Designed miniproteins, single chains, continued (5). Designs and how they scored, part 70

Each design is a single chain, and the fold is of that chain. pLDDT is the mean over its residues in the fold that is shown.

## One batch from the design tools (miniprotein)

Design m18415
Fold by ESMFold2-Fast:
Structure m18415 (fold): chain A 69 residues (1-69)
Amino acid sequence: GSLLVLQARELLRSFGFSDEEISELMSLAEKGDISKAVELLRELGRRKGLSEEEIQVLEISLRMAALTS
């Protein structure tokens, strides 16, 4: 994968996302369903107690990773 894909995975992990959650988010993004990937990211992030600002950073990283898929 590209550096952006690696960066997105590591950021998600650092914010408490499990390997299973990261794999699902990346799979949705790779399929081109970025809107569904972002919706799932926001739901999981809120359940984990992340701020909207933290979720926005992760969303940007996920979107950038999707552009290289």
Scores: mean pLDDT 83

Design m18416
Fold by ESMFold2-Fast:
Structure m18416 (fold): chain A 88 residues (1-88)
Amino acid sequence: MEELRQAAIELVRKAAENAIKEKDGTIIMREASAGIMQIAASVSALSIGLPTDFFSEKMNEVIKAAKTGDKFEEAVKEAAEAIEKYLK
């Protein structure tokens, strides 16, 4: 169980770093969301719960920042940290 959470946290962090480097918020959506959803399905079966609506909201914030170019790095970091806190 803890191994799945740590894997999700690491995946989110790595996707955030890649998104900042490439300035592309879709990298987080593409690379992190699939892994997180698979982990969320396993975790939900074990009664831990993961808010898919919360994840979608944070990703939309990153995509919005990517489109404007304003505070993109900050938005990516905030989204990654918020998801990490929830997974802990």
Scores: mean pLDDT 62

Design m18417
Fold by ESMFold2-Fast:
Structure m18417 (fold): chain A 80 residues (1-80)
Amino acid sequence: SMREEIEEFQRKLNEEILELYKKIVEKYGEEEAEKILEEIEKEMKEKWEKLKKENPNLDIEEVKKLLEEMVKKLKEEAEK
C-alpha cells in the first residue's frame, strides 16, 4: 500500500537524516546545527503546504522527491 511504502521510505530517510544531523552537530556545534535544521524544515514545510494545495490527491513519488530534497540540503550542509 502507499502508506506502507511511505513508512518504509520514511524509516530509511530518518536514519539518513539522523546521521547527517550528527555530522552537522560535529562540524558546527549543537546550537548552530539546530538553526540549520530549523531553516531547512521551514523551507520544506512551505514546499509541502504548496504541494498539498496544488495536488489534493498527492502522488507518493512527489512526496519522495520532497523528502529527498530535504536530505540533499542536509547533506550539502554536512559536506561544507
Scores: mean pLDDT 77

Design m18418
Fold by ESMFold2-Fast:
Structure m18418 (fold): chain A 99 residues (1-99)
Amino acid sequence: QGEEELKRAYEELEHAKKHVDETKRLADRIINEGGTKEDLIRARKHAGEAFSEVAEALEEADKLSQLGYTEEAQRIKDEAVKLAKEAKEHLDRAESAYN
């Protein structure tokens, strides 16, 4: 038991990372190239999707912990928290640079 939760959590972390990477790319464009309103809207969308995927991964980590997969749950939680912090940092940079 726990295989479906593990698969779902890692898929959610992979999606979160892609959205974090895109948020960073858009933030860097806004800062370095004077990005457009469309770039800022896209950065907000990707950051929001990253936060959503992180929240889902954390829910799966809680389930894994209750099933006794404590080490896997902690690994997923640590990565999820890291990705959420990175998404927020990149979004804050984009917001600050555009305004």
Scores: mean pLDDT 89

Design m18419
Fold by ESMFold2-Fast:
Structure m18419 (fold): chain A 66 residues (1-66)
Amino acid sequence: SLLELAKKAIEMGNYRMAAGFLVGLLKGQPLTEENIRKVVDEAVEKGLVTKEEGEKIFEIVSEMLK
């Protein structure tokens, strides 16, 4: 669930803002790996997270969809 995903992201520390932002940006958009990747890449480009943190967010979020 989105609640569990947000909680896990918070527990991981540095990924809290990125996870919340990602969930917010994906509101109304299909939860696909392509859309998650685009949002993660935009967050990295905007300096909200590092590239390394973005890759970890992508891995965690895409894993939750399985």
Scores: mean pLDDT 66

Design m18420
Fold by ESMFold2-Fast:
Structure m18420 (fold): chain A 58 residues (1-58)
Amino acid sequence: SHMEEEYRRARQEGAEVASKLLEAGHKEVALDMARAIENGSLEEVRAATEKGRAVLEA
């Protein structure tokens, strides 16, 4: 379904950001993102991804 595709894409983008955070040494932030990706709503996954990107850009 459209919603399932949107959720899958959001989780994929989140996982990419979490992987980059882990490589950069931001382990705690990466783990928080992983939890949101596994257990969170679409909105929670998107919010965690935005937060993760902000940490990478700092």
Scores: mean pLDDT 84

Design m18421
Fold by ESMFold2-Fast:
Formats: C-alpha cells, structure tokens, sequence
Structure m18421 (fold): chain A 115 residues (1-115)
C-alpha cells in the first residue's frame, strides 16, 4: 500500500550501497550457481560505477550502468528460478534497490529535460 511506502526514509545512496552488499553476498553464497555468482559480481561492479556517475552528476554514465545492472538482474532472475529461498530473497532485495536507483536517474533526466 502507498501509505507504508511514503513513510519509508530511503535515499538512492542507501539503495546503491544495499545493492552492492546484496550482490556481494549473493556472489559468495554457497547455494548460488556459478552463473548467478558471475551475474552478481557484474551487478556489484556496475553499482559501484553508477555511484561514481551520480556523485559526478554524469547522467549518461549513470543511465549506462543502471541499464547494465537491469539487464544483469533480468538474467539473474531467470537463472535463479529454482534457487534456494535465501538466494531468491537476496535477488529480490537487489531488484528493489535497482528500482530505487532507476527512480533517481529518472528524476535527474527529467530535471535536465525541463524547458
């Protein structure tokens, strides 16, 4: 429900840090397949680059790294269909964090497009 969502104090920086942490935990999880670990490492790398791009105000780089994270997360979801509940929970946390980062990048884009 929207009332609960509106009461949550979240920031894009917190979302990026949570995504990096979740991806690193997933990359080290013994229940994760080698492919899942590879995708998690790729997401962590792009999340770190996205953090830098946002700090620099570089919208084009932020959009590029966010897109690569989203693509890797889609592959991760498909690869982990039969994964353990723990792995699925980490993927869900990662997806939620990526969605919050996407919202910040969209706000940055709209601010630059305002005429």
Amino acid sequence: NYEVLLSLPITSKDAIDRAIEAAKMLAEDPDATEKVKELAKKIAEHAEELKKAIEEGDLEKAEEHLRKMQEAADELRREAKDASDRVKALILELEASISLMAMEVEVMRLEKKRE
Scores: mean pLDDT 78

Design m18422
Fold by ESMFold2-Fast:
Structure m18422 (fold): chain A 87 residues (1-87)
Amino acid sequence: APSIEEQLEEAIKLLEEERERAEKEGDYETAKMLDKLVKALKEVLEQYKAGKVSEAEVRAFLALVRQELEKIPKLQELAERIAELLA
């Protein structure tokens, strides 16, 4: 199974790719929301590498990110990809 650090890095990559897509489509509201989630995940990754957050706290945060994505119909596939990382 991938490490929690690998799961975080993959989640960041997936969200950054979707943010770039949203910006290209002129969906600046979605792009702004995704940018905020990317910045939050990068902060969690830095805290995890510094030993300041547990693997359980990282998994809980990824679950919250998934829940935020699930609220937006066009992001359902992205939410499912994040869910697969946590499975």
Scores: mean pLDDT 85

Design m18423
Fold by ESMFold2-Fast:
Structure m18423 (fold): chain A 78 residues (1-78)
Amino acid sequence: MTTYSEVRVLVRSPKESVAEARVGISGKEGEARAVLDNVSGEVKSELIKADSEEAGKEAIELAEKTARAVGDAVLRRQ
């Protein structure tokens, strides 16, 4: 009941994918943003909020995973 995850895709383009993730683990929240360069394959992640190390780490991992999935989908459909 105290664990949740939410993702938002902010940018979907051949150049870059940007995703934000918010997670709640045991009543602690984490929020992160990941920017994927679809040309180089480099990911830059930013921790926006972390109530715990676990929540912050999960938010970063989810944001990066989402940005990569969006980038892969964009490249496969073009």
Scores: mean pLDDT 80

Design m18424
Fold by ESMFold2-Fast:
Structure m18424 (fold): chain A 68 residues (1-68)
Amino acid sequence: MKVAKVVVEGVRTPEDAALARDYIEKIVKEGLDEEQARERMTELLEASDATAVRALNEKGEVIVEVRK
């Protein structure tokens, strides 16, 4: 299933917001699958102040979620 949208929660700094934007762009625009998206979302979660990252399909259903 393809990721259509990514939601990031808990980002507090401009630096982490920029990092989150870069990861979201890679996941969505490159058309990553669920496994690839999970890997990138986990990297973002570990590298930033983000507390949760969720990937949604075109129907708005959560297909991948990673949390601290």
Scores: mean pLDDT 81

Design m18425
Fold by ESMFold2-Fast:
Parts: C-alpha cells; structure tokens; sequence
Structure m18425 (fold): chain A 57 residues (1-57)
C-alpha cells in the first residue's frame, strides 16, 4: 500500500517533469492509469486518476 502510493507519486512527478519539455502530460497520465488498472494496481490507478482530475480543472 504505502510503497504503491510512493510509486504513483514518482510516476506523476516524472510525467510532470517531462511535460516541461513539451510532453503531453494528460495523455501520459491516462496511459499510466490504464496500465495500472490492467495490472491490478488499484491504489496506483486511484492516485493517477486524482492527478488527472486536477489537470482537467
């Protein structure tokens, strides 16, 4: 659980950093969330979904 939350935060920070160089942050987060769901990593997927919600606002 705790390790999955830290992994999700690391993924989010990496995608945001790559976004500063012109990457599509929303598409990268959507892809990471889909992959987490496919692998059954529900906590990681929930954290990524929250990040997507903030970017939509």
Amino acid sequence: MLEEVQEANRIILKILEEGKNGGDVMEQLKAARREALEKGREVVAESLDTALLYLKA
Scores: mean pLDDT 75

Design m18426
Fold by ESMFold2-Fast:
Structure m18426 (fold): chain A 65 residues (1-65)
Amino acid sequence: SKKVGLEIHAIGLAYEEGLKSVKIIERDGKLIVEIEVKTKEELEKAKRFGEKLERETGVEVVVKE
């Protein structure tokens, strides 16, 4: 399914950046990727992850602290 494919791709990219907390949610028929960060270093990694994922898939990425 579209959601399963996105989940595998997002988890793979997050793993490459050393990020642990990736969640996919659906809101108003749109898939959104959420990533939780605890430090400034993780925030920079999450920004790179989000930019790459949005560029490759067009999905919205939300970074939470």
Scores: mean pLDDT 77

Design m18427
Fold by ESMFold2-Fast:
Structure m18427 (fold): chain A 58 residues (1-58)
Amino acid sequence: GPEEAARRAAEAGAAGARAGGPSHADSMLNTAKQGALDAGADEEQAERAAEEARRAGL
């Protein structure tokens, strides 16, 4: 369902941030957002994934 898709997008974003090796908050957010979009997330889900990646990385 939509909630499960959002959770997967968040996981993809967090994985993208870690795999990309961002060393700066803006870089981490951009990497997480791009990872979520690559996983098929819409822009709202990508923003949430970026927030999740930030919390996981900080």
Scores: mean pLDDT 64

Design m18428
Fold by ESMFold2-Fast:
Formats: C-alpha cells, sequence, structure tokens
Structure m18428 (fold): chain A 70 residues (1-70)
C-alpha cells in the first residue's frame, strides 16, 4: 500500500492524489469502486495527453487493480 501511495504522489496531480486517498479510505465499497473508476479515466486521459509514459501508465493502472481487489 505505501508503494502504491508514493506512486500516485509522484506521477499524478495533487487533485488525483487526493481522490486516490479518498478512495482507499472510503468505507463504502460501491463509492470506493466508483471513485477508482473515475481515477482510472483521468489517468488514461493523462497518458493520451502525453503526461505519462507507457510504463508509468501501466504501473498506475496495476496499482488501481490491486486496490480494487483489497
Amino acid sequence: MEEIIELFKKYTTESLYSLFLAAIHNPDPVLRDFLLTVLESEIYLMYKMGKLTEEEYEKLMEAIEEVRKA
């Protein structure tokens, strides 16, 4: 979890990092999954805009999948 938090802090914006923290601390699994889906969409847009490398994008997407499974 700490490695995933640092990854979002390093490669995303303050707004997306705050959204990620809100998602992982949300006790409602439905709302958590919704927030993670929004986060995935925003990260995909960053990748398409050239703000993330393919490797950085893949690492962030894997991290979101791991959080969803927890």
Scores: mean pLDDT 80

Design m18429
Fold by ESMFold2-Fast:
Structure m18429 (fold): chain A 104 residues (1-104)
Amino acid sequence: DERRRTQILVGASVGLAKIAGGVAILSPPEEWPGMGKAAQKALENAARIAEEAGDLETARRLRELGERAYKKLLEGSKGTPEQRKKIVEEVSREADRLVEEARK
């Protein structure tokens, strides 16, 4: 019951981070730091929800992912469109794993 609620709320916040990453691919490099921060904020919100539900491990991992996502998108601002897509895909896969783990 409580785990299902946490999973839904964490999943929604992670979904917002993925949207920010998707928009970054289509945006000029100058906007990527802002989108990286938006993704980090969405993942921090997901972490807060997990923490309030008592899932401290998922919260820690979501915060770590948020920081890594910001750094990768900042690096991607200097990369090719193909490298940018790879960065967004990697962050999305990690986020999906954390949502799946929160279900257990």
Scores: mean pLDDT 68

Design m18430
Fold by ESMFold2-Fast:
Structure m18430 (fold): chain A 67 residues (1-67)
Amino acid sequence: SDELTEGLMRLSPGEAAQLLLDAGASPEVVARVVQALLDGDREGVRRALDSLSPEQQEAIARRLRSL
């Protein structure tokens, strides 16, 4: 979602990677999000997040809200 993309884009690449790993994202998805963040590629971040399960997206949303 746009909220998840915006939330992750406000974090450092390292903070985003840790949050995604804690939410159960695969290393492949984590690497794609980190690369997209380094490139400033908002659509790349969004596509990587959209590949996650609804449960993983919900876990990320909860973690972002608790920051």
Scores: mean pLDDT 83

Design m18431
Fold by ESMFold2-Fast:
Parts: C-alpha cells; structure tokens; sequence
Structure m18431 (fold): chain A 94 residues (1-94)
C-alpha cells in the first residue's frame, strides 16, 4: 500500500517533469495512463490510501485540462472523470 502510494508520487513527479520540459503530447498521455493504472491497482486492492492517492492525482491533473495539446486535455479530463466515478462509488457504498 505505501509502496503503491510512493510509486504514484514518483509517477506524478515524472508527469510534472514531462510537462515542464514541454515533452511530446503522446509521452505525457502515456504517463497519464501509467498514473491511471496505479490508481486502478490501489482500487482493486481496496487500499485505505485510495482517497489520498486520488486527491494527489487530481491536484496534478486539473492544470492539464488547460494544457496546449488537445490530446493531453482530453486524456486528463477522461482520467479525472474516471477518478470521480471511483470516489462516488466508494462514498455511496461506504
């Protein structure tokens, strides 16, 4: 659980570095998918850190909804929507 949260923090740091370096949109999208898969793994393992992981991810992804690349904006919005559904499901069932 702590290992997955650290893996997420490292993936978010890598994403921020790619954005700051003006990396190609496809490379940023690939990193967004890595982050999504870590969150899904946390959800599947019923991690107590899931909400913290989602909050950390939202903080980094929200600015990307305004990114210059349409591909990056669309993927960030899609992931944020998917995360919102996970939070709603967890809150309603608990």
Amino acid sequence: EDTLLKELENALSSLEKLVNENALPGKIVKQLNVIKNIILDLHNKKSPNLLEAIEKTEKVLVPLTRHSSEEVRKQAVKILNDLGVLVLKDAVLR
Scores: mean pLDDT 81

Design m18432
Fold by ESMFold2-Fast:
Structure m18432 (fold): chain A 81 residues (1-81)
Amino acid sequence: VTIPRVPGMDERVLALAEFLANLPSVEAARAALRFVASQMPREEFVRTARQVADLLRRTFPDDPLVQAKADAVLEAIAELE
């Protein structure tokens, strides 16, 4: 899975979104999100993850697995609030 690059996209957001979209399952995405959250400050993770969820939802609206992964990203954000 490849996410189309659009003007104004943050490379970090694009890289994380593309990585998550290419994982084989929602469970793998949850594990990856927990790891990424442990590697950066909470505020930076929340900001980045929110943009990742928005990008996944907009880019793959008809892909139920990618939409479920976007939901997992939002769930990870909620767990930190």
Scores: mean pLDDT 78

Design m18433
Fold by ESMFold2-Fast:
Structure m18433 (fold): chain A 92 residues (1-92)
Amino acid sequence: MEELKEDAEKLLSLAEQAGVADSGIKAAREALEKASKLELAANVYILSKHLLENLPSLSEEQKEYAKEVSEKAFKIILELSSEKNRAQLLAV
């Protein structure tokens, strides 16, 4: 969880630097504080994808970081979702 929280804060900092509205940044931070591990990973993935698609002003280094974080978050989502789906399949 700590690494995902650090990644989330860094992505929010990049969004703020790129001119995303303070209200959006604040809402995202509040959501992350209340998030479960899966919700945190999902929010980090969505945020990193949003930055890559909608903020062309990001530097190459910032884009590479956002890609790396999105891949890491997606793997965590797949692992947690896969375990839950396996448990549900075995219960049927």
Scores: mean pLDDT 72

Design m18434
Fold by ESMFold2-Fast:
Structure m18434 (fold): chain A 74 residues (1-74)
Amino acid sequence: MSDEELKELIRESIRRTREMAEVLKENKRKDALEEMVEQVEELLETLKRRKAPQEVIDEVEELLKELKELLNET
């Protein structure tokens, strides 16, 4: 898999995760949001361990921060 293909896959995943997180917040599903945060944290650790491109790591870190803020507001 090329770095560009990985970047596109991660961007699509981020987009889908944001859409789902908003639905979970609207429905006050704090439990499901907490599980989503844990899954994104695991993904971030995996990407760092595999030495993924810094741009990909940065985008996932931004998603994680957004999800944690959303969780705190829920």
Scores: mean pLDDT 82

Design m18435
Fold by ESMFold2-Fast:
Structure m18435 (fold): chain A 78 residues (1-78)
Amino acid sequence: MLTEEEFLEEVKKLMKQLEEAIKNGDLDKAFEILKQIQKLIDEYLASDVKIDWEQLKKLIAEIQELGKKVVELEEKEK
């Protein structure tokens, strides 16, 4: 089971990798990383760990902004 600290560190690491994939125009890698982030969030929410909702809400907002950039990048390659 991931602790809250381990979850936050892993998600932040994946978010950094996602930003790099977006910058490089690597859509396949960006979608793969987004799937990994979603899996981590699902596992964290399914755990009995005390959730810091304020921190999670902020993190989800940042992930949504990155997801929007991936969609915009996909549209540019048409």
Scores: mean pLDDT 77

Design m18436
Fold by ESMFold2-Fast:
Structure m18436 (fold): chain A 80 residues (1-80)
Amino acid sequence: SLMAEAKALIATGNEADIKRAIDLLVEYAEQNRDDIAALEEALKLIMEAMKKLEDKDTILYAIGAGLRVMGLIIEAELSQ
């Protein structure tokens, strides 16, 4: 699954793998737009991944991904 692959990539600690994990977590969030628990798990993992990053541009990329998932959470909450 996208979530399992993302978790494995984050566990490597490699910045390129973590960036790929962030892409997979955004894809997972887009596929689960109405599932607030799934969106919150994706956001939590993006935040945890970001703590392992040192490159400024990659951190900014991760922040952008987190903001996108947060937007999906807000949209899902307003649909309840």
Scores: mean pLDDT 88

Design m18437
Fold by ESMFold2-Fast:
Structure m18437 (fold): chain A 88 residues (1-88)
Amino acid sequence: DLIEKAQEAIKKGDLEEAARLATLAYIEALEEKDEERAYQALQILIEVMKKIKNEDLEEVLKTVLEDAKKAGLKKVIELAEKELEKLK
């Protein structure tokens, strides 16, 4: 399970691997239109990117918002919009 592996990577301090695994989990969930899994993967990705102070977080969230709107994943749209508002 990619989500479980991403969480394990966070516990070990391997934030780069955690971001990679969370991104892969999100993409697979988006392709399958699995809203719950996409939401969980995005939460992990946001947490990891904030911890590494990744300057690309805003760009990633904008891409997520566009893709989630096309897929009709309301919870993912709401999460991305909320996090974008926090970034100004």
Scores: mean pLDDT 84

Design m18438
Fold by ESMFold2-Fast:
Structure m18438 (fold): chain A 87 residues (1-87)
Amino acid sequence: SKEDFDKFLKELEEIVRKNAEKNKFSEEDKKRLEEAMKKVKEAESLQEAARILTEEATRLERENANPEVITMLIAAGSEVQSRLNEL
């Protein structure tokens, strides 16, 4: 349902935020993650959320961003894919 989808995206954003704090990411890295997750929250489907996460990870790789930030977005994409595979 839409409610389950919205709940999943909020939980995903919270996990990413908490992991960024735990790993003591720089303010720049935190802003990169916040920007990516803001785009993910605008998704209307799990397929779109997965696409946005892949596009953001690819963009950050091109910008030579911190590999740990990229890894976190890839991990988030895997969580979305796992949820999609359950449907």
Scores: mean pLDDT 85

Design m18439
Fold by ESMFold2-Fast:
Structure m18439 (fold): chain A 66 residues (1-66)
Amino acid sequence: SQDDLLRKLLNEMSELHQKYLEGKISLDEFESQLEKILEEARKNLSDEQVRGLENVVQTLLQEARS
């Protein structure tokens, strides 16, 4: 379902954030992988769900760039 995919993508974002915080991936890799997750979301999820994920990505990138 779309809700199952949304949960999967949110979990992937959280895992990427942890890898970035642990120094396992660069900021460029983190940004690139988040963009790929958003591309998957735009193909398979509703506009409302995509906006929710875009908000999460913006928060994560603001924290990473600070």
Scores: mean pLDDT 86

Design m18440
Fold by ESMFold2-Fast:
Structure m18440 (fold): chain A 85 residues (1-85)
Amino acid sequence: SPLLEEFKKELEKIYEETKKKLDEAKTVQEVLDVRNEAIKKIDDLSDKYLKKATDEEQQQLQSLTTSYKGRITGLTNAKIQELSD
């Protein structure tokens, strides 16, 4: 699906931007702010794409959304652990 390929590219963009911002984060609060912004961007992007998606594409779109939110959470939890030690 061209729509799902476009959606995945935009999710990868958010993921790479989030990784860069986490590299720059020096406090737990900065990490939490980066996480919250990334999750908001993913939710806003998902809402936008759901309006254009067919019923069949909606299931895969939701799966990609959940997967990337999980990846963002994993990155931010790892960074929090690093800063807390």
Scores: mean pLDDT 89

Design m18441
Fold by ESMFold2-Fast:
Structure m18441 (fold): chain A 96 residues (1-96)
Amino acid sequence: MEKELEEGRERARELIEWLEENLDPETVERLRELVREAVEEALKYAETGDEEAGKKAREVVEEIRRLVAELGFDEQQRQALQALYSLVVEELEKEK
C-alpha cells in the first residue's frame, strides 16, 4: 500500500512536469485549480450530503471536460490529469 502510493506519487509528478512543459503555465494552473475545487466539493458532498456541493462538483467536472476538449488532450495528457486528481485527493486527505 505505502509503496504503491509512493510509485503513484512519482508518476504523478512526472506527468505534471510533462504538462508544465507542453501547456501554458496559466492553463496548467487553471486545470490544477479546477481539479482541486472538484475534489473538495465532491468530498464535502460525500461527508455532509450537501446537494449544493454535489452540484458544484458536477459543474466543475463539466468545466474540466470542456477545457480538455478545447485543448485536444491526447492519451498521455488525460493520464496526467488523472494523476493530478489523485495527488489532490491525497493532499486533501492529509489536511483532515
Scores: mean pLDDT 69

Design m18442
Fold by ESMFold2-Fast:
Structure m18442 (fold): chain A 85 residues (1-85)
Amino acid sequence: SLLDEIEKLYLETPKEKIPAFETGILLALKEILDKELKGEKLSVEEKQQLILDYMKKMIESGKTLDPEERKKLLEEIKKKVEELK
């Protein structure tokens, strides 16, 4: 299952790549929220697939956000989540 894939990926991720894993989740959440704000209806499966794809991509690249970029992204995500509830 997608949940099993996410768990496996997390358990296999070395400590040094945890920020990349987190970055992937945040980027996927932003894309999901942007699509929903545009009126797109995403299934749970489509959302989980986007999250998994971003996590894999970020872990493989080792790419992370600058601390300031991370703060801004988290604030943007939090505001969008509150608006959608």
Scores: mean pLDDT 76

Design m18443
Fold by ESMFold2-Fast:
Structure m18443 (fold): chain A 85 residues (1-85)
Amino acid sequence: DAAEALYEASLAPVAERRAYYATLTDAEYEEARLELLARRLGVSVETVRKIVRDAENGRLREEDRERLRRVEEELRREREERLAA
């Protein structure tokens, strides 16, 4: 599935990751990214779209900001761990 494939590609070496991203349209990339975030946050994709929009408009709730920060930190850590292995 698109979100899982995006996640695995994000953990791959730079050349492989770049090749995978090149196969996606901007819309497909964005959809997969939102789906990945939705799974990590335990919410619907529709909820994540609202959170992202609220963040862009400076209306993000403190609770949602903290949740996004934790997910971003987890994804970064997982990528760093995979690349260091």
Scores: mean pLDDT 76

Design m18444
Fold by ESMFold2-Fast:
Structure m18444 (fold): chain A 80 residues (1-80)
Amino acid sequence: SGMEGAIELVRVTADGVEVIELVRQGKYDEALKVIDRLAEEYPFVKELLEKVRQAVLNGDLEAVEKYLQEIYRKVRERLE
């Protein structure tokens, strides 16, 4: 169980890093596609992912990073 939780946390963290990198490069459409996939995989953080989406659309990297950190925390808590 702990191994599966660690793998899921690594995956969601990697996807979050990809979102940040895509936003830094101005690739907003690609970042939004990653967010949509995360919302399908982790419906329990869908509300937080919608906040990430709005931050991406506003070009607000600080808000993107903040909401992604909250998502990582929620994913970790659910897997423990």
Scores: mean pLDDT 84

Design m18445
Fold by ESMFold2-Fast:
Structure m18445 (fold): chain A 87 residues (1-87)
Amino acid sequence: SANLEKAKNLITLGSFYITLGEEMKKVMGDTPRSKELIEKGKKIIKEGIDLLNTKNSDLPQKEKDKIINDSIEEGKKLAYEKAPELL
């Protein structure tokens, strides 16, 4: 469903921003920019998880957990691939 795809995309995007912020923190230390990226990512990931739980209530919890974990890992991979170009 469109809501399922949106939830996955939000969780992936949120994970991407958190990971990018953590990578920035390793290179530049605790900057306002790294903190902003991490906090932005946390908010987006929460929105995605909330959407998954509210609009996809028919999905078993085990399947929801797998979707969350897979989407988080995808976001991390994207951040590691793009970090050299964005930092």
Scores: mean pLDDT 85

Design m18446
Fold by ESMFold2-Fast:
Structure m18446 (fold): chain A 93 residues (1-93)
Amino acid sequence: MKVKVTLIIDASFAGATREAARRASTIPGVLSVEIKPEYLDIPGHGKQFVMKVTITAEDREAAERALDTVLSTVQARSNSSGVPAIKVEIEEL
């Protein structure tokens, strides 16, 4: 069963996100990785720029490995102890 993973990552991690997408695309069973820059309007704070990452994998194991690769790569480039992903969603296709 094919699996789709969607991540929303703050644009301050755009470089790390692009590196992560490249690494994820080399994982066996990963079919595609797409990055779409988007703006979110936050009341009282203005527009926030985010990176939307969409990964399609052949199975759940490949999807989980791709997710772990993206999160680990972005976190390793972060100076914070928190996960830099704003949202993570996994869906079976």
Scores: mean pLDDT 75

Design m18447
Fold by ESMFold2-Fast:
Structure m18447 (fold): chain A 93 residues (1-93)
Amino acid sequence: KEEELEKFREEKYQEILDWAEKVIGPEVAKRLEPLIRKALEAAYNGDEKTAEEYIEQLRDEALRLGVHPLFAEGLARRVYKAAKEIIEKRKEL
């Protein structure tokens, strides 16, 4: 059901954003928000390749904004995990 998948996507998005705001700060998290949303939207549409491309851009942008490499990688991994879970949930519906 499309509504259930959309709600699941928004829940994953909020989990990632909450983590990012606490770990890398709200200003940097806000600048990275569009790439996080684009990655999860690609996953919602079943486009794993496009989701991975946005996650790569997200990691690069985080590093450009001065985020520590450990936290930039942590963010990318969290978004990748969420994207994978969204794609898997899409197949179960």
Scores: mean pLDDT 87

Design m18448
Fold by ESMFold2-Fast:
Formats: C-alpha cells, sequence, structure tokens
Structure m18448 (fold): chain A 74 residues (1-74)
C-alpha cells in the first residue's frame, strides 16, 4: 500500500512537471502569436485558437495530476 502510494505520488509529480513545461510553452506561443497578430500575419481568432490548443495540453496534465491527488487522499 505505502509503495503503491509512493508510485502514485511520483507519477503525479511527473504530470505536474509536464503541465509546468506545457504552460511555459503556451506562454511563449502567446507572445509569438501576439507578434503575428500585430504584423497582420494572422487574425486574433486564429491566434486564440493556437494558444488554446497549447493551454489544453497543460490543463490535461493538471487534470491527470488532480485525479491522482484524489486517489492518494482516499
Amino acid sequence: DEKKKKELEEKKRKYEEEARRETEEAREITREMNELVDSGEISVEEAAGRVLREVGESVEYLLKARRLEKKLKE
């Protein structure tokens, strides 16, 4: 039981690290997209769509970590 709990905690930490990495990527992409909008290369709607896709990956990892957290608290 304790060993299984430690394995779940390690997996949760990895998901949280992935979420952090994806969040940093989403932040960088937001800056890049903003510059492309300012230059007239893409629309605001297209830029928002691209950013939301990257944010979605971060949210997915956070949700996976949250599910493991609930399981660990049981």
Scores: mean pLDDT 78

Design m18449
Fold by ESMFold2-Fast:
Parts: sequence; C-alpha cells; structure tokens
Structure m18449 (fold): chain A 98 residues (1-98)
Amino acid sequence: SYQEKLDKIRKDIFARMDKMKPKALPAAQKEYDAILAKMKNVQDILDEEVRLTMKLLSLYVKMLLDPEKTTDEEVTEAVKLQLVIDRLAKKRDELLAK
C-alpha cells in the first residue's frame, strides 16, 4: 500500500540518521557552544532556533523526495542540526524558568 511505502521511507531515514549520530555528536556540541557564546538574550536563542529549524526542514524534504541523492554528509548535518536545536530549546526553557 501507499502507507506501507511511506512507512518504509520513514524507517530508512531514521535508521540512516541513527547511524550518523556518533559522527554528528562532537560537531553538534562544538556548534552549540559557539552559538551560546554569541547569544545575549532569550530572543537571540529563539531567532537561532528558527534559523536552524528552517535548515533542518530543507534537509528533511530532500531526504524524503530524493533519498538516493542525499549524501551521508547531508544526513550527518541534519542530525547535528536536530541535536543543536534540542539543546538550544532546553537552554531557552532554563533561562525562562530562571
């Protein structure tokens, strides 16, 4: 069915992302630290979260439409972006809670 085909594509994408996670982790930590060093307030963090989310969505669209044309480097970049976004969101929540 069409649903089974879509489910297979999603599973293949997530499996590929999981495989790239160890390679993405050091790069994500470095990028997160560099971003935080430039942030002055919560609004700066929100603006950066939006910017990174737009980049991640672009990569997800490419992975869904052309998985065979998507490189391991692009998959690693998508995983890195997701990890950085998650860490920025956590930092934003901590700052808002004081």
Scores: mean pLDDT 84

